# Designs tried in a protein design run: designed miniproteins, single chains, continued (3). Part 29

Each design is a single chain, and the fold is of that chain. pLDDT is the mean over its residues in the fold that is shown.

## One batch from the design tools (miniprotein)

Design m8983
Fold by ESMFold2-Fast:
Structure m8983 (fold): chain A 74 residues (1-74)
Amino acid sequence: SMRELQKKKIVEEARKLASLAGKYALQDEDKGKEYFKKVQQLIQKNPDAKQDMIDVALEEMRRLGEKFKKLLEE
């Protein structure tokens, strides 16, 4: 349905914003915080997709942890 397609689009947007927040947290703390706030706002505006958006954001934070681990092992 169109509603399911819209939900998938919103969840993917949250994942992309979380990825950007994580990427910039390593290089520019203020930019990282800005993207993190955008993820929070997107979650607040889309309560029907809240849990799915939280899950994708947590997965992106897990990927960030893996990148930090690799940097520490270099």
Scores: mean pLDDT 80

Design m8984
Fold by ESMFold2-Fast:
Structure m8984 (fold): chain A 80 residues (1-80)
Amino acid sequence: MSPKQKRDLKILEETLRRAEELLKEYADDAKKVAELKALIEMLKEAIEQGLSLSEFFEKANGKLSSFSVALIVAVAIRQA
């Protein structure tokens, strides 16, 4: 696909992997578990649908916690 599509996919994939790791680390924190599970489901759906990072944010519109947004931004910065 285009270089931009490959980059967006890599950001979504890396965020999903990181969220799954954090889910194991925060297993005893019910609030963090709920936030991470919501993020994981949205990321899986976006990857399956072939969404861009922009389309993912549009679809998520207000459903992401500040923690989830910070995680995505951190991954995106590392890929820049």
Scores: mean pLDDT 79

Design m8985
Fold by ESMFold2-Fast:
Structure m8985 (fold): chain A 61 residues (1-61)
Amino acid sequence: SKEELANKIYELIKQGRIDEAKKLVEEYFGKKVKNIIYDPDRNEIYVELEDGTVEKFKVKP
């Protein structure tokens, strides 16, 4: 699920394991990831895909 994916990539991002976070997102969407940004003020993760689509994940603490 998208919520399960959000939790997994958040844990990887906290550990600095960005390449592993990208791989999980790529597997889920079937598209290459250009960028991953975590916004701590909003508790949101933004993923930019190769086609320019931006996917937003909310993080529940």
Scores: mean pLDDT 83

Design m8986
Fold by ESMFold2-Fast:
Structure m8986 (fold): chain A 56 residues (1-56)
Amino acid sequence: ATVTRELDGVTVTESAVDATTRRVVEVDPKRKTRTESLLDRATGEVLAQRTEELAP
């Protein structure tokens, strides 16, 4: 299931990719960044992370 939360104007979206992996997308309009992270669901370890700039 996809879960979306807002924290101080930052949108955090969590979704399950498979049985072992979770994807977290964080959009911060104040910093103009989008960060996508792949996490191990059991340990919370960051397996991959990418940050990109949002267009103004």
Scores: mean pLDDT 78

Design m8987
Fold by ESMFold2-Fast:
Structure m8987 (fold): chain A 57 residues (1-57)
Amino acid sequence: SEVERQVEEELRAREPEFEAAARGVGEVLGLDEAQVARWVELLRDTEREVLTRRLSK
């Protein structure tokens, strides 16, 4: 759908922000690479849900 396309485009554009945020958390908490990757996934999934709800109006 158009909404799904726009959500995925926005997430791709914001992927560096998710990576930077997850790295920041990882540095503070001493997380390994796998744990940082999990945080990136969590941030991306959360934002996907928010964007989908916002764009489905």
Scores: mean pLDDT 81

Design m8988
Fold by ESMFold2-Fast:
Structure m8988 (fold): chain A 64 residues (1-64)
Amino acid sequence: APPATPGALGGKDGLSEALLKAAEVLEKMGADPEKVKKIREAAENKASSSEQSEAIEEAVESLK
């Protein structure tokens, strides 16, 4: 088990995985493939939180 280091930042890989998982779920729900692709690109490019949120919102809106 890894030691607990509260001061360390280790969120990059976890955030990218979360975005990819969200993209997969949205694609499974029938979201626009172009919007899903934007989420994957945000994960790949390590885009800002705002850019990532916008990409997710666009994919969710495509379901409505």
Scores: mean pLDDT 71

Design m8989
Fold by ESMFold2-Fast:
Structure m8989 (fold): chain A 57 residues (1-57)
Amino acid sequence: VDDKVNELARQAGDALMSGDREKAQEYIDQIEDLGKKTGDKVAYSTAVLLRRHLERQ
């Protein structure tokens, strides 16, 4: 039950595609915070992957 993580990941991806790095970072930070708060390994993993993609741009 990670609907919010999936929604934030999609929004982060959209921001990355549009070149909005600042918005993408905000969504990534929200996913990471959610992962820390809930102990959700999927959220943490998703944040790591998105951050890696942001760094490659």
Scores: mean pLDDT 78

Design m8990
Fold by ESMFold2-Fast:
Structure m8990 (fold): chain A 62 residues (1-62)
Amino acid sequence: MKVVLTEEAKKMKIPKEEALEWLQSLGVSREEAERILKEVFGDKDEITLEEFNELRQRAAER
């Protein structure tokens, strides 16, 4: 597909920098945030909304 507006709406991408800021806003330390980011992002610069929800769940363990 050349243009997938529906996919963009459903599979919104969250950049690593935004996810890091969000984790820190919850009081997650840099070390914990980096651990979660490594598990969820791996080598990716951005993740899907579904992957971001997993990141939220991991952060909520604190």
Scores: mean pLDDT 69

Design m8991
Fold by ESMFold2-Fast:
Structure m8991 (fold): chain A 90 residues (1-90)
Amino acid sequence: MEEEIKEFLDKVRKLYEQGRYLEAAELVIEAAKKFADEGRFDLAQYFADSVLRELIIDAEKRGDKETVEKLRELLEQARSWLEQKIAEKQ
């Protein structure tokens, strides 16, 4: 489990270091959906919120305002999606 999380984070890191923020965000969202489907909402929230916010911070530091705006939209969509999934299970 921890190993899988580390591998996802390493792939995400390599992508954003190459300036591929949207591809990194897609991978993060896929991880969040996978963990949510497994009922692991803590891990799903970690990827959908924490990791995605780190991508936004890195893109902001590089001055890529257009990518920052798109990443913020993806963060909002991912959070809304996760809230709906949690509600459906209760």
Scores: mean pLDDT 80

Design m8992
Fold by ESMFold2-Fast:
Structure m8992 (fold): chain A 88 residues (1-88)
Amino acid sequence: MAELEKKAKEAIEKIERDTEEVLERAERGELTAEELRKAAERLKGETEKLIEELEKKGADEKLIEELRKTAEEAVKKLLEKAEELEEK
């Protein structure tokens, strides 16, 4: 189980870090609303695939829920920023 726990925790940390970086780039005007929506869709798809893999391998349900929650919050932040950029 150590490998599955490590993979889940690394994914959570990567999602949080990558999301903050993307949001900072958007704030600097380096990304469009469309690029943020694509980033959100990509994150959602990649996370769903990772969750399916972890569930099939018997990863801890609490880690899977934490990963799911982290990804959902990240997607929400990206979509909210995309909407904000369209209003400008």
Scores: mean pLDDT 82

Design m8993
Fold by ESMFold2-Fast:
Structure m8993 (fold): chain A 95 residues (1-95)
Amino acid sequence: RMSPNVQTIRGMLLTTYYQLLAGHKTGDESLYKLALQNTKLTAEYAIMVTKLFPEDGPEIREILESYLPTFEELDPESAKILREAIKEIDRIIEE
């Protein structure tokens, strides 16, 4: 039972993951910059969606958390953005 919002965020994360993986494997700085930008956009979108649809918050949080270990290994800066987004989502859904 995936909401369209959750599906969109999952797709955004998957795209960013592959950009990070490509950057890591090739050493291409432009791919890291693109992935970082897309991680920021994904985090902002996830927070906005959770504010509008708090019922989707737990599923969104779980998806972001599932990507954390991989992002930590590929790019600590992108992982930090996801951790901060998870904390903000937790604050929203605890209200």
Scores: mean pLDDT 84

Design m8994
Fold by ESMFold2-Fast:
Structure m8994 (fold): chain A 64 residues (1-64)
Amino acid sequence: PLDEEGLRALFAELDTDGDGVLSRAELQASPLRFTDAEFARFDKDGDGVLDWAEFLALVEARMA
């Protein structure tokens, strides 16, 4: 199941840099096939990366 532990594991697997954020390219490598529109919607900082909180919000929006 995509509980918090599963999501944290997925985040860590996609975060190849280990910097605690996900780039667009790292998210596009996900088997969940996140779109550019979803990335842009949840990139609250506008810095081109998603932190853990933004990633959680994106996944929760997809599950709703």
Scores: mean pLDDT 73

Design m8995
Fold by ESMFold2-Fast:
Structure m8995 (fold): chain A 74 residues (1-74)
Amino acid sequence: MVKVLRRELRTPEEAREAALELGLSEAMAELVGRVVAAMGRTVVELTALSPEVAEVTFAGDSGAHPPVLRLEVA
C-alpha cells in the first residue's frame, strides 16, 4: 500500500527516520539519507511505493518547480 509523508525533513537523519516510519527497508532509508545529504535541500514529501521503492520531493517554494527523485534498491 502506498504511504505518503508530507513534512519538512531538513537533515539526512530526519529523512532516514521518516523513511523507516513509512515502512521502507533499512537499505532504502540509508539511500534516502545519502540522497538528501548530496542534494543539500529540504524534503517536503516522501512517498513509499514499496519497502524498496520511494519518491522524494524537495522544496521548490516561491514558484520554483520542486525536484522529484524516484529511488529504488535491489
Scores: mean pLDDT 79

Design m8996
Fold by ESMFold2-Fast:
Parts: C-alpha cells; structure tokens; sequence
Structure m8996 (fold): chain A 90 residues (1-90)
C-alpha cells in the first residue's frame, strides 16, 4: 500500500515512541475524570488507532488538545499536553 510522504513511521514500529505513547495514555486515563476538557483531551490519545499513527499524527492530536484549552483554559489539560510534548521531543 502507498505511504504518504508526510507521515513518519508508525508508533508501533519504534519501541521508544511506544513507551512514550504508553506513558501519555496512562496520564490521559488519570486526568479523564478531572474535567470535561480533560476527558476530551484524554479521548484523543485513548483511541485504539493511536498506536498505528505516525509521530506527526500524534503531534496533531496534541495540537488539537491545546486548541481546546485556548478557548476554555484548563490547567490539567495544559499540563498534560506540555508533559506529553516533552516526552515526544526527547
């Protein structure tokens, strides 16, 4: 099947990215009950298709979560996104 030039390798093929994703998913599950914004942000990362995404698509989900907090600021979601971004940038 043809690959899109803009997509990175699937997260499932990189053990370090998979470890980061598991940490992100654990944090997402932990914050899901904190607020409605946190529940929405968490659902972006608890989608069963997420491990099959590339790093660029995962970053897109972080940007979507940040976009939600730009309209209705939530410190729990903001801290979650910043920590997740740090895990992915290392």
Amino acid sequence: PPRHPGTGPPLSTDPKLMAALKEIQAMAAAIADESEAARRAASLFLDPDVPELGISELIGRLLAALGETALEPDEVVREFVLKAAKLLSE
Scores: mean pLDDT 73

Design m8997
Fold by ESMFold2-Fast:
Structure m8997 (fold): chain A 96 residues (1-96)
Amino acid sequence: DPAAEERVRRLAERIRAGELTPAELEAILADEELLRRVLAALGASPPRTPEQREAAALFLRLHSSDLDIQAEALSELFGADVDSIKAALERRKAEK
């Protein structure tokens, strides 16, 4: 399906840009086929274990456009305080 392939390509581009919306993230994580295709478009192998799937989900959350989702993922990865990470991300995102 060309439309499905274009959707996968656009999702992969949005992930690379750090623009993945919470709705797009939820859609990918709810659909194992979509998750596999998106990961393949990013050059990654499909997850084979629950731990690999959790790692893939964490990677996608790190590329979320939502600062709360991104801060929670970074907190899980580094064991750091969520509020401190969120404050740092908000400062980094300020363009002006």
Scores: mean pLDDT 80

Design m8998
Fold by ESMFold2-Fast:
Structure m8998 (fold): chain A 68 residues (1-68)
Amino acid sequence: MEAERRAMAAVSDAMMFLDDIQAPAALRERAAREMVALMEQLRAGKISAAEFEARLAALRAKVEAEVA
């Protein structure tokens, strides 16, 4: 429960970051879909909180590289 709330906060922070760097709508939509998939895996217990954070950080880095 608390890990899920932490994950939701991390997703919100990542989405705000994408907005701050003026990421194109298509890129933001794709990132949002991948974040939803990660959240579903976390809720199902298929990935750990640490793996979720690592994958979210990797997704953020990929989007940032495409915007730069």
Scores: mean pLDDT 77

Design m8999
Fold by ESMFold2-Fast:
Structure m8999 (fold): chain A 81 residues (1-81)
Amino acid sequence: NVLELDRRALLEAGIPEEEIDAMTPQEVFDKSVELGIEDIKIAVEAVAEANEYARKNGLSFEEYQKKVREIAAELAARRRA
């Protein structure tokens, strides 16, 4: 059930269940897409910053992956605060 996955994404993003229950299926879908686009934007930005850092510091692939996750978490925290 795709709609159930969309609902879960909204709950994980901190939207109250009461608010989600008041939404139409179309509004739930649209909001989940907006959240997905934001996550993709964060991922693209984190990869770009981690690539620059890796080039300057000679990171291994494992260290690079850790740096991507670190930057992504920092960007997500800034945008949700």
Scores: mean pLDDT 77

Design m9000
Fold by ESMFold2-Fast:
Structure m9000 (fold): chain A 76 residues (1-76)
Amino acid sequence: MEEKLKALEEMSSGLKDYINNSKNLSEEEKEKLIAELEKLSKELREAIENGDEEKIKETTGKLLELAKKVVELEKK
């Protein structure tokens, strides 16, 4: 559990840094993407701490879709 939580926290931090360092994203886009990332990261943390495997899978899927959206927006 702890190792999964740490890995996901590191992934969330990495994505947040990637968003913040992007020159192709507007400040408004960065704020919206970071807010969604923080919301999903909190939901995933709670799901991991509660051992809710279904919620972990659902929230992980949403985080992957968010990461895809960030990459697509930067490819302008």
Scores: mean pLDDT 79

Design m9001
Fold by ESMFold2-Fast:
Structure m9001 (fold): chain A 74 residues (1-74)
Amino acid sequence: PSVSENELSSASYEVAGAVYLVLKDYEGAIKYFEESLKKNPENYSSWYGLSVAYKGLGDEEKAKKYLEKSKELK
């Protein structure tokens, strides 16, 4: 597996997730951030995106968990 290809694929899904966050489609955002993290689990921006999306859904426990994961990888 190529690390650069996985990083580029992760970034592509991250951008899609961010678009859904702007639209306040938190379920759509979660889907694409999860795909981003399947390609690169070190992508702290996608962990942060998951925290924002779960906060938008009112899932404070998951939001906090994913925010801490994002800070850990930053």
Scores: mean pLDDT 82

Design m9002
Fold by ESMFold2-Fast:
Structure m9002 (fold): chain A 87 residues (1-87)
Amino acid sequence: SMKEKMKKLKEELEKVLKEALATTDREQALSLLLGAIDKAAKFYEELGFKEKAKQLREIRDEARRNRDLGLAMLAVKETIEDLEELI
């Protein structure tokens, strides 16, 4: 079901966030978070939330360009909160 898919994505995002916070490798942390944002954007696009998917991709591209770990972490945290509200 869609609810089960949302729950699975939330669990994957929470795991990635935990792994990113645990690593001392800043570039590894950023890579993990950027991958998580990409997964979330694709999922929202599948749900028909095209504007939300576009916003996440724009945030992904900015975080990647600027090597902005804080922005990437915030995007993943906000997505986890959004998915919790939708579940």
Scores: mean pLDDT 88

Design m9003
Fold by ESMFold2-Fast:
Formats: structure tokens, sequence, C-alpha cells
Structure m9003 (fold): chain A 65 residues (1-65)
């Protein structure tokens, strides 16, 4: 799972893309829980492309640790 710092950075990244805090938290939680991009997209209403971008961002944050 992501560290609290990595999760916070991911939420801030998603907010910078124009997502509401609640939506950003839900995307970050889904990624941390290991949900598929398709499941996260369905649950949040976010496009599959934006979920893939979030997963790439999460992977970069984890690799930087």
Amino acid sequence: HMTPEQKEALIEFLESLGYDRETAEKIAEGIDAGKSPEEIAKETGVSLLDVYMAEIAAAVLRAAS
C-alpha cells in the first residue's frame, strides 16, 4: 500500500487536474486497495484515461520512495 505521504501527493496531483477532494480521495483509495482502472472509473465516473494517468502517477510516487 501507499504511504500517507504518497497518498497525499496523489490526491494533490488529482486536485491539480480539477477533481474535487472527495473524488480525488476515492480514486487514491481505489488505487491503494488494488482495484482495477475499470472498476475505479465506474465507481467515480472519471474517464478510464484519467484513472490510468492516476495509476501512472501512483507508480512514479512509489518508485521515487
Scores: mean pLDDT 82

Design m9004
Fold by ESMFold2-Fast:
Structure m9004 (fold): chain A 83 residues (1-83)
Amino acid sequence: LDELDKLLRERAYELALRAAEELGLSPEVAEEVARAVQAALAQPGATQQDVIDELAKVPGVDRETALDIVNLMTALANQELLS
């Protein structure tokens, strides 16, 4: 997350929402995921683990799903940087 920090922070909500939707989460859970990621990345020095920990607090999101969301967000951010 460190190298992509600025893009992920500025677009945290949109990238997290898209990642959750692509993983088949409901719109309600996707909104909760987007808010959790935005809150985690707003913290100075936020690590991948901090984001996973915040996501795991969302009802319906286990640690495996949280990791999948973070990995997909990173992939989406890299795709956006290549465009």
Scores: mean pLDDT 78

Design m9005
Fold by ESMFold2-Fast:
Structure m9005 (fold): chain A 105 residues (1-105)
Amino acid sequence: EEEEKLARMEKVLAQLFLETQILKTQADYLEKLQKENPSLDLTAEIEELRKQAEELVSKMEELINLYKTDPEKAFEKTDEMDAEIEARKARYKQLRKELENLLKS
């Protein structure tokens, strides 16, 4: 059971890290696009992606620090974060299908 809880926490941390990397990559891409096309104002979008990445890093740090002081509370927070991740994945799949349907036209 303890091994199962740790495995779930590791999975959540790995997923948050992946989401952070995706957000940073997207922000870098938009910065490059804006530099190549000065008429585009992508500043707000870039800042929002950077902010979201920082928030995810803070959540990862909080979870790790919580585990050091109160493992049971860390496991409860892990379950909460896992549910949030699954909700974001479900929403992304829905939006992606909508986009793919538009692009098929």
Scores: mean pLDDT 84

Design m9006
Fold by ESMFold2-Fast:
Structure m9006 (fold): chain A 62 residues (1-62)
Amino acid sequence: MDAAIAELAKLLEDPELLEQAKDYLISQGVPKGVVDSMNREQLAQKLVETVQQHLADVQAKE
């Protein structure tokens, strides 16, 4: 289960991808201050959790 988070954390080493991930989380309702306080691994974990929650919501509404 940690493999996806580790892979995303490596991708977030790129500044452009890091900014895109932060912008995505903010657009999904995560406060900017919370996003700025997270390290790379925490950002990757939050991104996975946010994507999974939105995917589940889409599936539930059909």
Scores: mean pLDDT 75

Design m9007
Fold by ESMFold2-Fast:
Structure m9007 (fold): chain A 120 residues (1-120)
Amino acid sequence: MEVKEEALKLVDEFYEKAKQIIEKIKGSFPETAEKIQKLLDEAYKRIKELIEKNDFDGALQVLSDAYSEIVKLLNEAIDKARKEGNEEAVKKIQEAMDELHKAFQEFQDKLLELRRKANE
């Protein structure tokens, strides 16, 4: 029970951080931000359901798949901004991608530690 409760709090913390990062790009990339927010919402729901079932491997897979799709969308937005000569927009989205990568790595690392405890 304790490990599961800690994991759910960790999911909530990651979701809020990711949401705040994506809000920073919404003004310059509203369609990209909307698509990423939808992916985050769907991943958040699925990860919580998997953790409730003690399926940490499934939760990690959903997190990895969602992050891969988000990175793809962010790279497409960077390429479009570069083609349009909008260097300021490129820098803004690169900063958001760096912040999101850091948040993802921190969440993944902590979730792996909780998976280890759950298998004890």
Scores: mean pLDDT 85

Design m9008
Fold by ESMFold2-Fast:
Structure m9008 (fold): chain A 111 residues (1-111)
Amino acid sequence: LIEEVNELKEKAVELIEKVAATKNPSVEEIREALEEAEELLKQLEAIHAVADLSDPALVRALINAYKALIALYQLLLWAAEAQKAPEELIERIKELRDRAQALLAELEAAL
């Protein structure tokens, strides 16, 4: 599980690097990156749901993965606002960010 969680974190970091390297990402590029980020969140949530939270190494890996994903959502939100993207896209990004933040808070409370 720790290896799978670290792989998801690395994919989130790679996506951050890709988005950050694009000077003016289009609304379509932001939507595509958001779809990838949503899939990463779903996979991370599936692992979290069955994770043994008594393993401090696994909890730490999950915390780091959620932090990376939250950073990705913040970057996508910044890009969407800069491009004056449709309100529904901005709200979708906020919803996924808030969901990831809530899950992070649950893990931090378990420590």
Scores: mean pLDDT 87

Design m9009
Fold by ESMFold2-Fast:
Structure m9009 (fold): chain A 81 residues (1-81)
Amino acid sequence: TVKKLSEEEFLALLDKFDKDKDGYLSKEELELLIEEINKKTGTQLDPDEVFAIVSPSGKEKVLTSTLLQSLRIYYPDVIEP
């Protein structure tokens, strides 16, 4: 059974994987974040697909606020509204 993350839980995970605390996640940090989300929610998100959605400009790092909004739009079963 899949369970959604609250916004607070998701933001805590973002902070955990934002190792340099710059408000951005590298592709590697995003992959670790997606793996943790999959473990907590029982989903099987593809980190490459998520990266393509949240970094359409081809940036190496993804702004955390953009990631939250994109996941709510494209994966509404993962994060609570």
Scores: mean pLDDT 74

Design m9010
Fold by ESMFold2-Fast:
Structure m9010 (fold): chain A 89 residues (1-89)
Amino acid sequence: MHRLEVRVYDDFDRSLTDALRAVHAFAREAGLTGEQIRLLAQEVNKAAYEGKETGSVEEQARLIEKAIRDAVAKAGAPETEVEVHIHHH
């Protein structure tokens, strides 16, 4: 069983870096192909930028979580435990 944890901060660059790092680590561990990893990273990146436009860290976290859940399901790993945390620092 695979677990994917992502942290979202009131710092866009930090949140994006953490999300992409977690997604790449998960994808390699789960044995995803390079194309699947690229598509997963692309969807997460898109969701993060959409969240940034809202000005809300809570909405950014929600969009990132949805993008990750949708992308891992499309990659054939719907059983993956996805957890997104908001960190205030």
Scores: mean pLDDT 75

Design m9011
Fold by ESMFold2-Fast:
Structure m9011 (fold): chain A 99 residues (1-99)
Amino acid sequence: KEKEKLIKEIEELIEEAKKLVDNKEDPEKVEKLLEKALELINKLFNFSEEIQELMRELIKLGIELYKKHLEGADEKEIEELREKGKKLEEELRKKYEEE
């Protein structure tokens, strides 16, 4: 089925992105994989524009966090980014439950 194929492609993109992060590879490559996964997720579930925008913001924040880890940034900066991510995840969860 078409949906099963999309789910598999999403899983493969996310797994590849995780491998790149584990190997400390280029953040731009990770971002492109996650953006492709998000496009397929949105095609599969047809989320609202608000939910899609929150998911894009989470990807951007995740990439910023990854860049800071690679640069050896202060733990305080990393913690602040994690806290922002937690708030965005909570907002996304609430909007998803409302729709």
Scores: mean pLDDT 82

Design m9012
Fold by ESMFold2-Fast:
Structure m9012 (fold): chain A 77 residues (1-77)
Amino acid sequence: VKKIELEGRYRQAQVAVESGEKMAKYLKLAHENPEKREEYLKKAQQVSFDGLQRIRAISNETKEEAERAAREAAERA
């Protein structure tokens, strides 16, 4: 269980970093392209939202995996 939780936290951290980098790229494009500023700001916001959704999905998957592992351990005991 503890190993599965740590692995899940690591995956969540990776998604946070990836989403942050992509959001920074869109913010840079918004700064460099005033004509499309609103479009790039909207994309940055969408990337942030998608990142949070992916983190929640990983958190839920990790919980289900931990519950499955605990059940298997109980069956073997």
Scores: mean pLDDT 80

Design m9013
Fold by ESMFold2-Fast:
Structure m9013 (fold): chain A 59 residues (1-59)
Amino acid sequence: SSIIEKIAEALGKSKEEVIETLKTISTLKGRGREAALRRLAEESGLSVGAVSKAVKEVE
């Protein structure tokens, strides 16, 4: 996924580390998931929508 690659580049992490983070977010529900998505979006410089799509790719 190009979104996962963009997150990895922005955070200075490996693609595997980003996938593990996304899998953790995929286990969250409601406000916890929304907060995690917003934080990752802010840290990566991507939109919440883009990060949400990346989470759905790893579910």
Scores: mean pLDDT 84

Design m9014
Fold by ESMFold2-Fast:
Structure m9014 (fold): chain A 73 residues (1-73)
Amino acid sequence: VADEVAAAVRERALAAGLSEQAAEILGEMARAIANGIVFSDEQIEALAEMAGISAELLREFYEWARELAERLR
């Protein structure tokens, strides 16, 4: 489940035109979410900075990853 969620988020990020580094960061975030990790607002902002994207865009991927992980449980 976690590997499938991570792969799906990476593919979606690349399809959206994001860098491979951003896709990897978002994929690992999605893996953590699928494993039950909850990120704080501060952690979300830090991840967005590392990925080179807006916090708003990262939150969109975060919510999609949460929904996908719940659906695959």
Scores: mean pLDDT 81

Design m9015
Fold by ESMFold2-Fast:
Structure m9015 (fold): chain A 98 residues (1-98)
Amino acid sequence: MKEEIERYKKTAEALKKSAEEVLKNGQRLADEANRRYGELVAQAQKSTPEEAARLLAEADRWLADYQARIDHYNEGAKKLIDAAERSKKKAEELEKQL
């Protein structure tokens, strides 16, 4: 019983750590998306109005693709956080039986 409680506590901590890593990966993608957007905007400023419109449309498509990837990481992190909370609650339930 005590060993089972310790197992659930360690599982909750490990899942929380995994969620933090997934969120860091999502943040890195957001930073990359912002950098790419800035590059396309800078190119648009040096271009004809017609080319600028094309570059901005390309930037919008890139942001949409990156947002979908970021959302995927955020959903993964949420599932890990939910699993960590379940393991924590299970440990608390078992502690009440001691």
Scores: mean pLDDT 84

Design m9016
Fold by ESMFold2-Fast:
Structure m9016 (fold): chain A 108 residues (1-108)
Amino acid sequence: SMAALEAEKAEKGKKLTERAKKLLEEIKEKVDGGGGEAIKKELAELKKEGVTDEEMLADAEAVGKRALELAEEYGLEEEGKKAIERVNEALKYLARGDLKAAKEAAEK
């Protein structure tokens, strides 16, 4: 039924919102728990393999754009959309190695 399809979209939207909130918490915990040095080391290894800061940022932005498109498709409420936007900002800061800005974006 159409009602069942609408319920499936709502459930997908809820799961996407929950995942975004969980990722924000994981980012905060990793930065606070000394995982910041591990992240910096991982980024440095990627740069040695020829991945540029610009490529990492472009990839983060592409993922973020697709996540917002899915949020619109699934009819996410403003809370869910804002959580995804915060994840996107935090990931862009992580790609740049700015751990303080990443944590601040995840806390808002």
Scores: mean pLDDT 66

Design m9017
Fold by ESMFold2-Fast:
Structure m9017 (fold): chain A 79 residues (1-79)
Amino acid sequence: SLEDEINELIEEAEKQGDGVLKTAAEVLKQLLELIKKGGDEMEIGIYEGILLISIGVLKLEGRDEEAEKLRELLEKIKE
């Protein structure tokens, strides 16, 4: 499931000591839960913004693979 993919990403990031990726994956999990519950539009927008900033930071660091993985998971949540 999408939740399982996100949880696996969190565990892998933690194992590698990747604080940026772990934080982004945890935010992604919270965003998924908010959308499923019909959460506030403003709150959803804030979490999306945090994820987009994290993706941007990873791209600036040349970590395109991790950035793309987060982008793909975000798009799956929004469909």
Scores: mean pLDDT 83

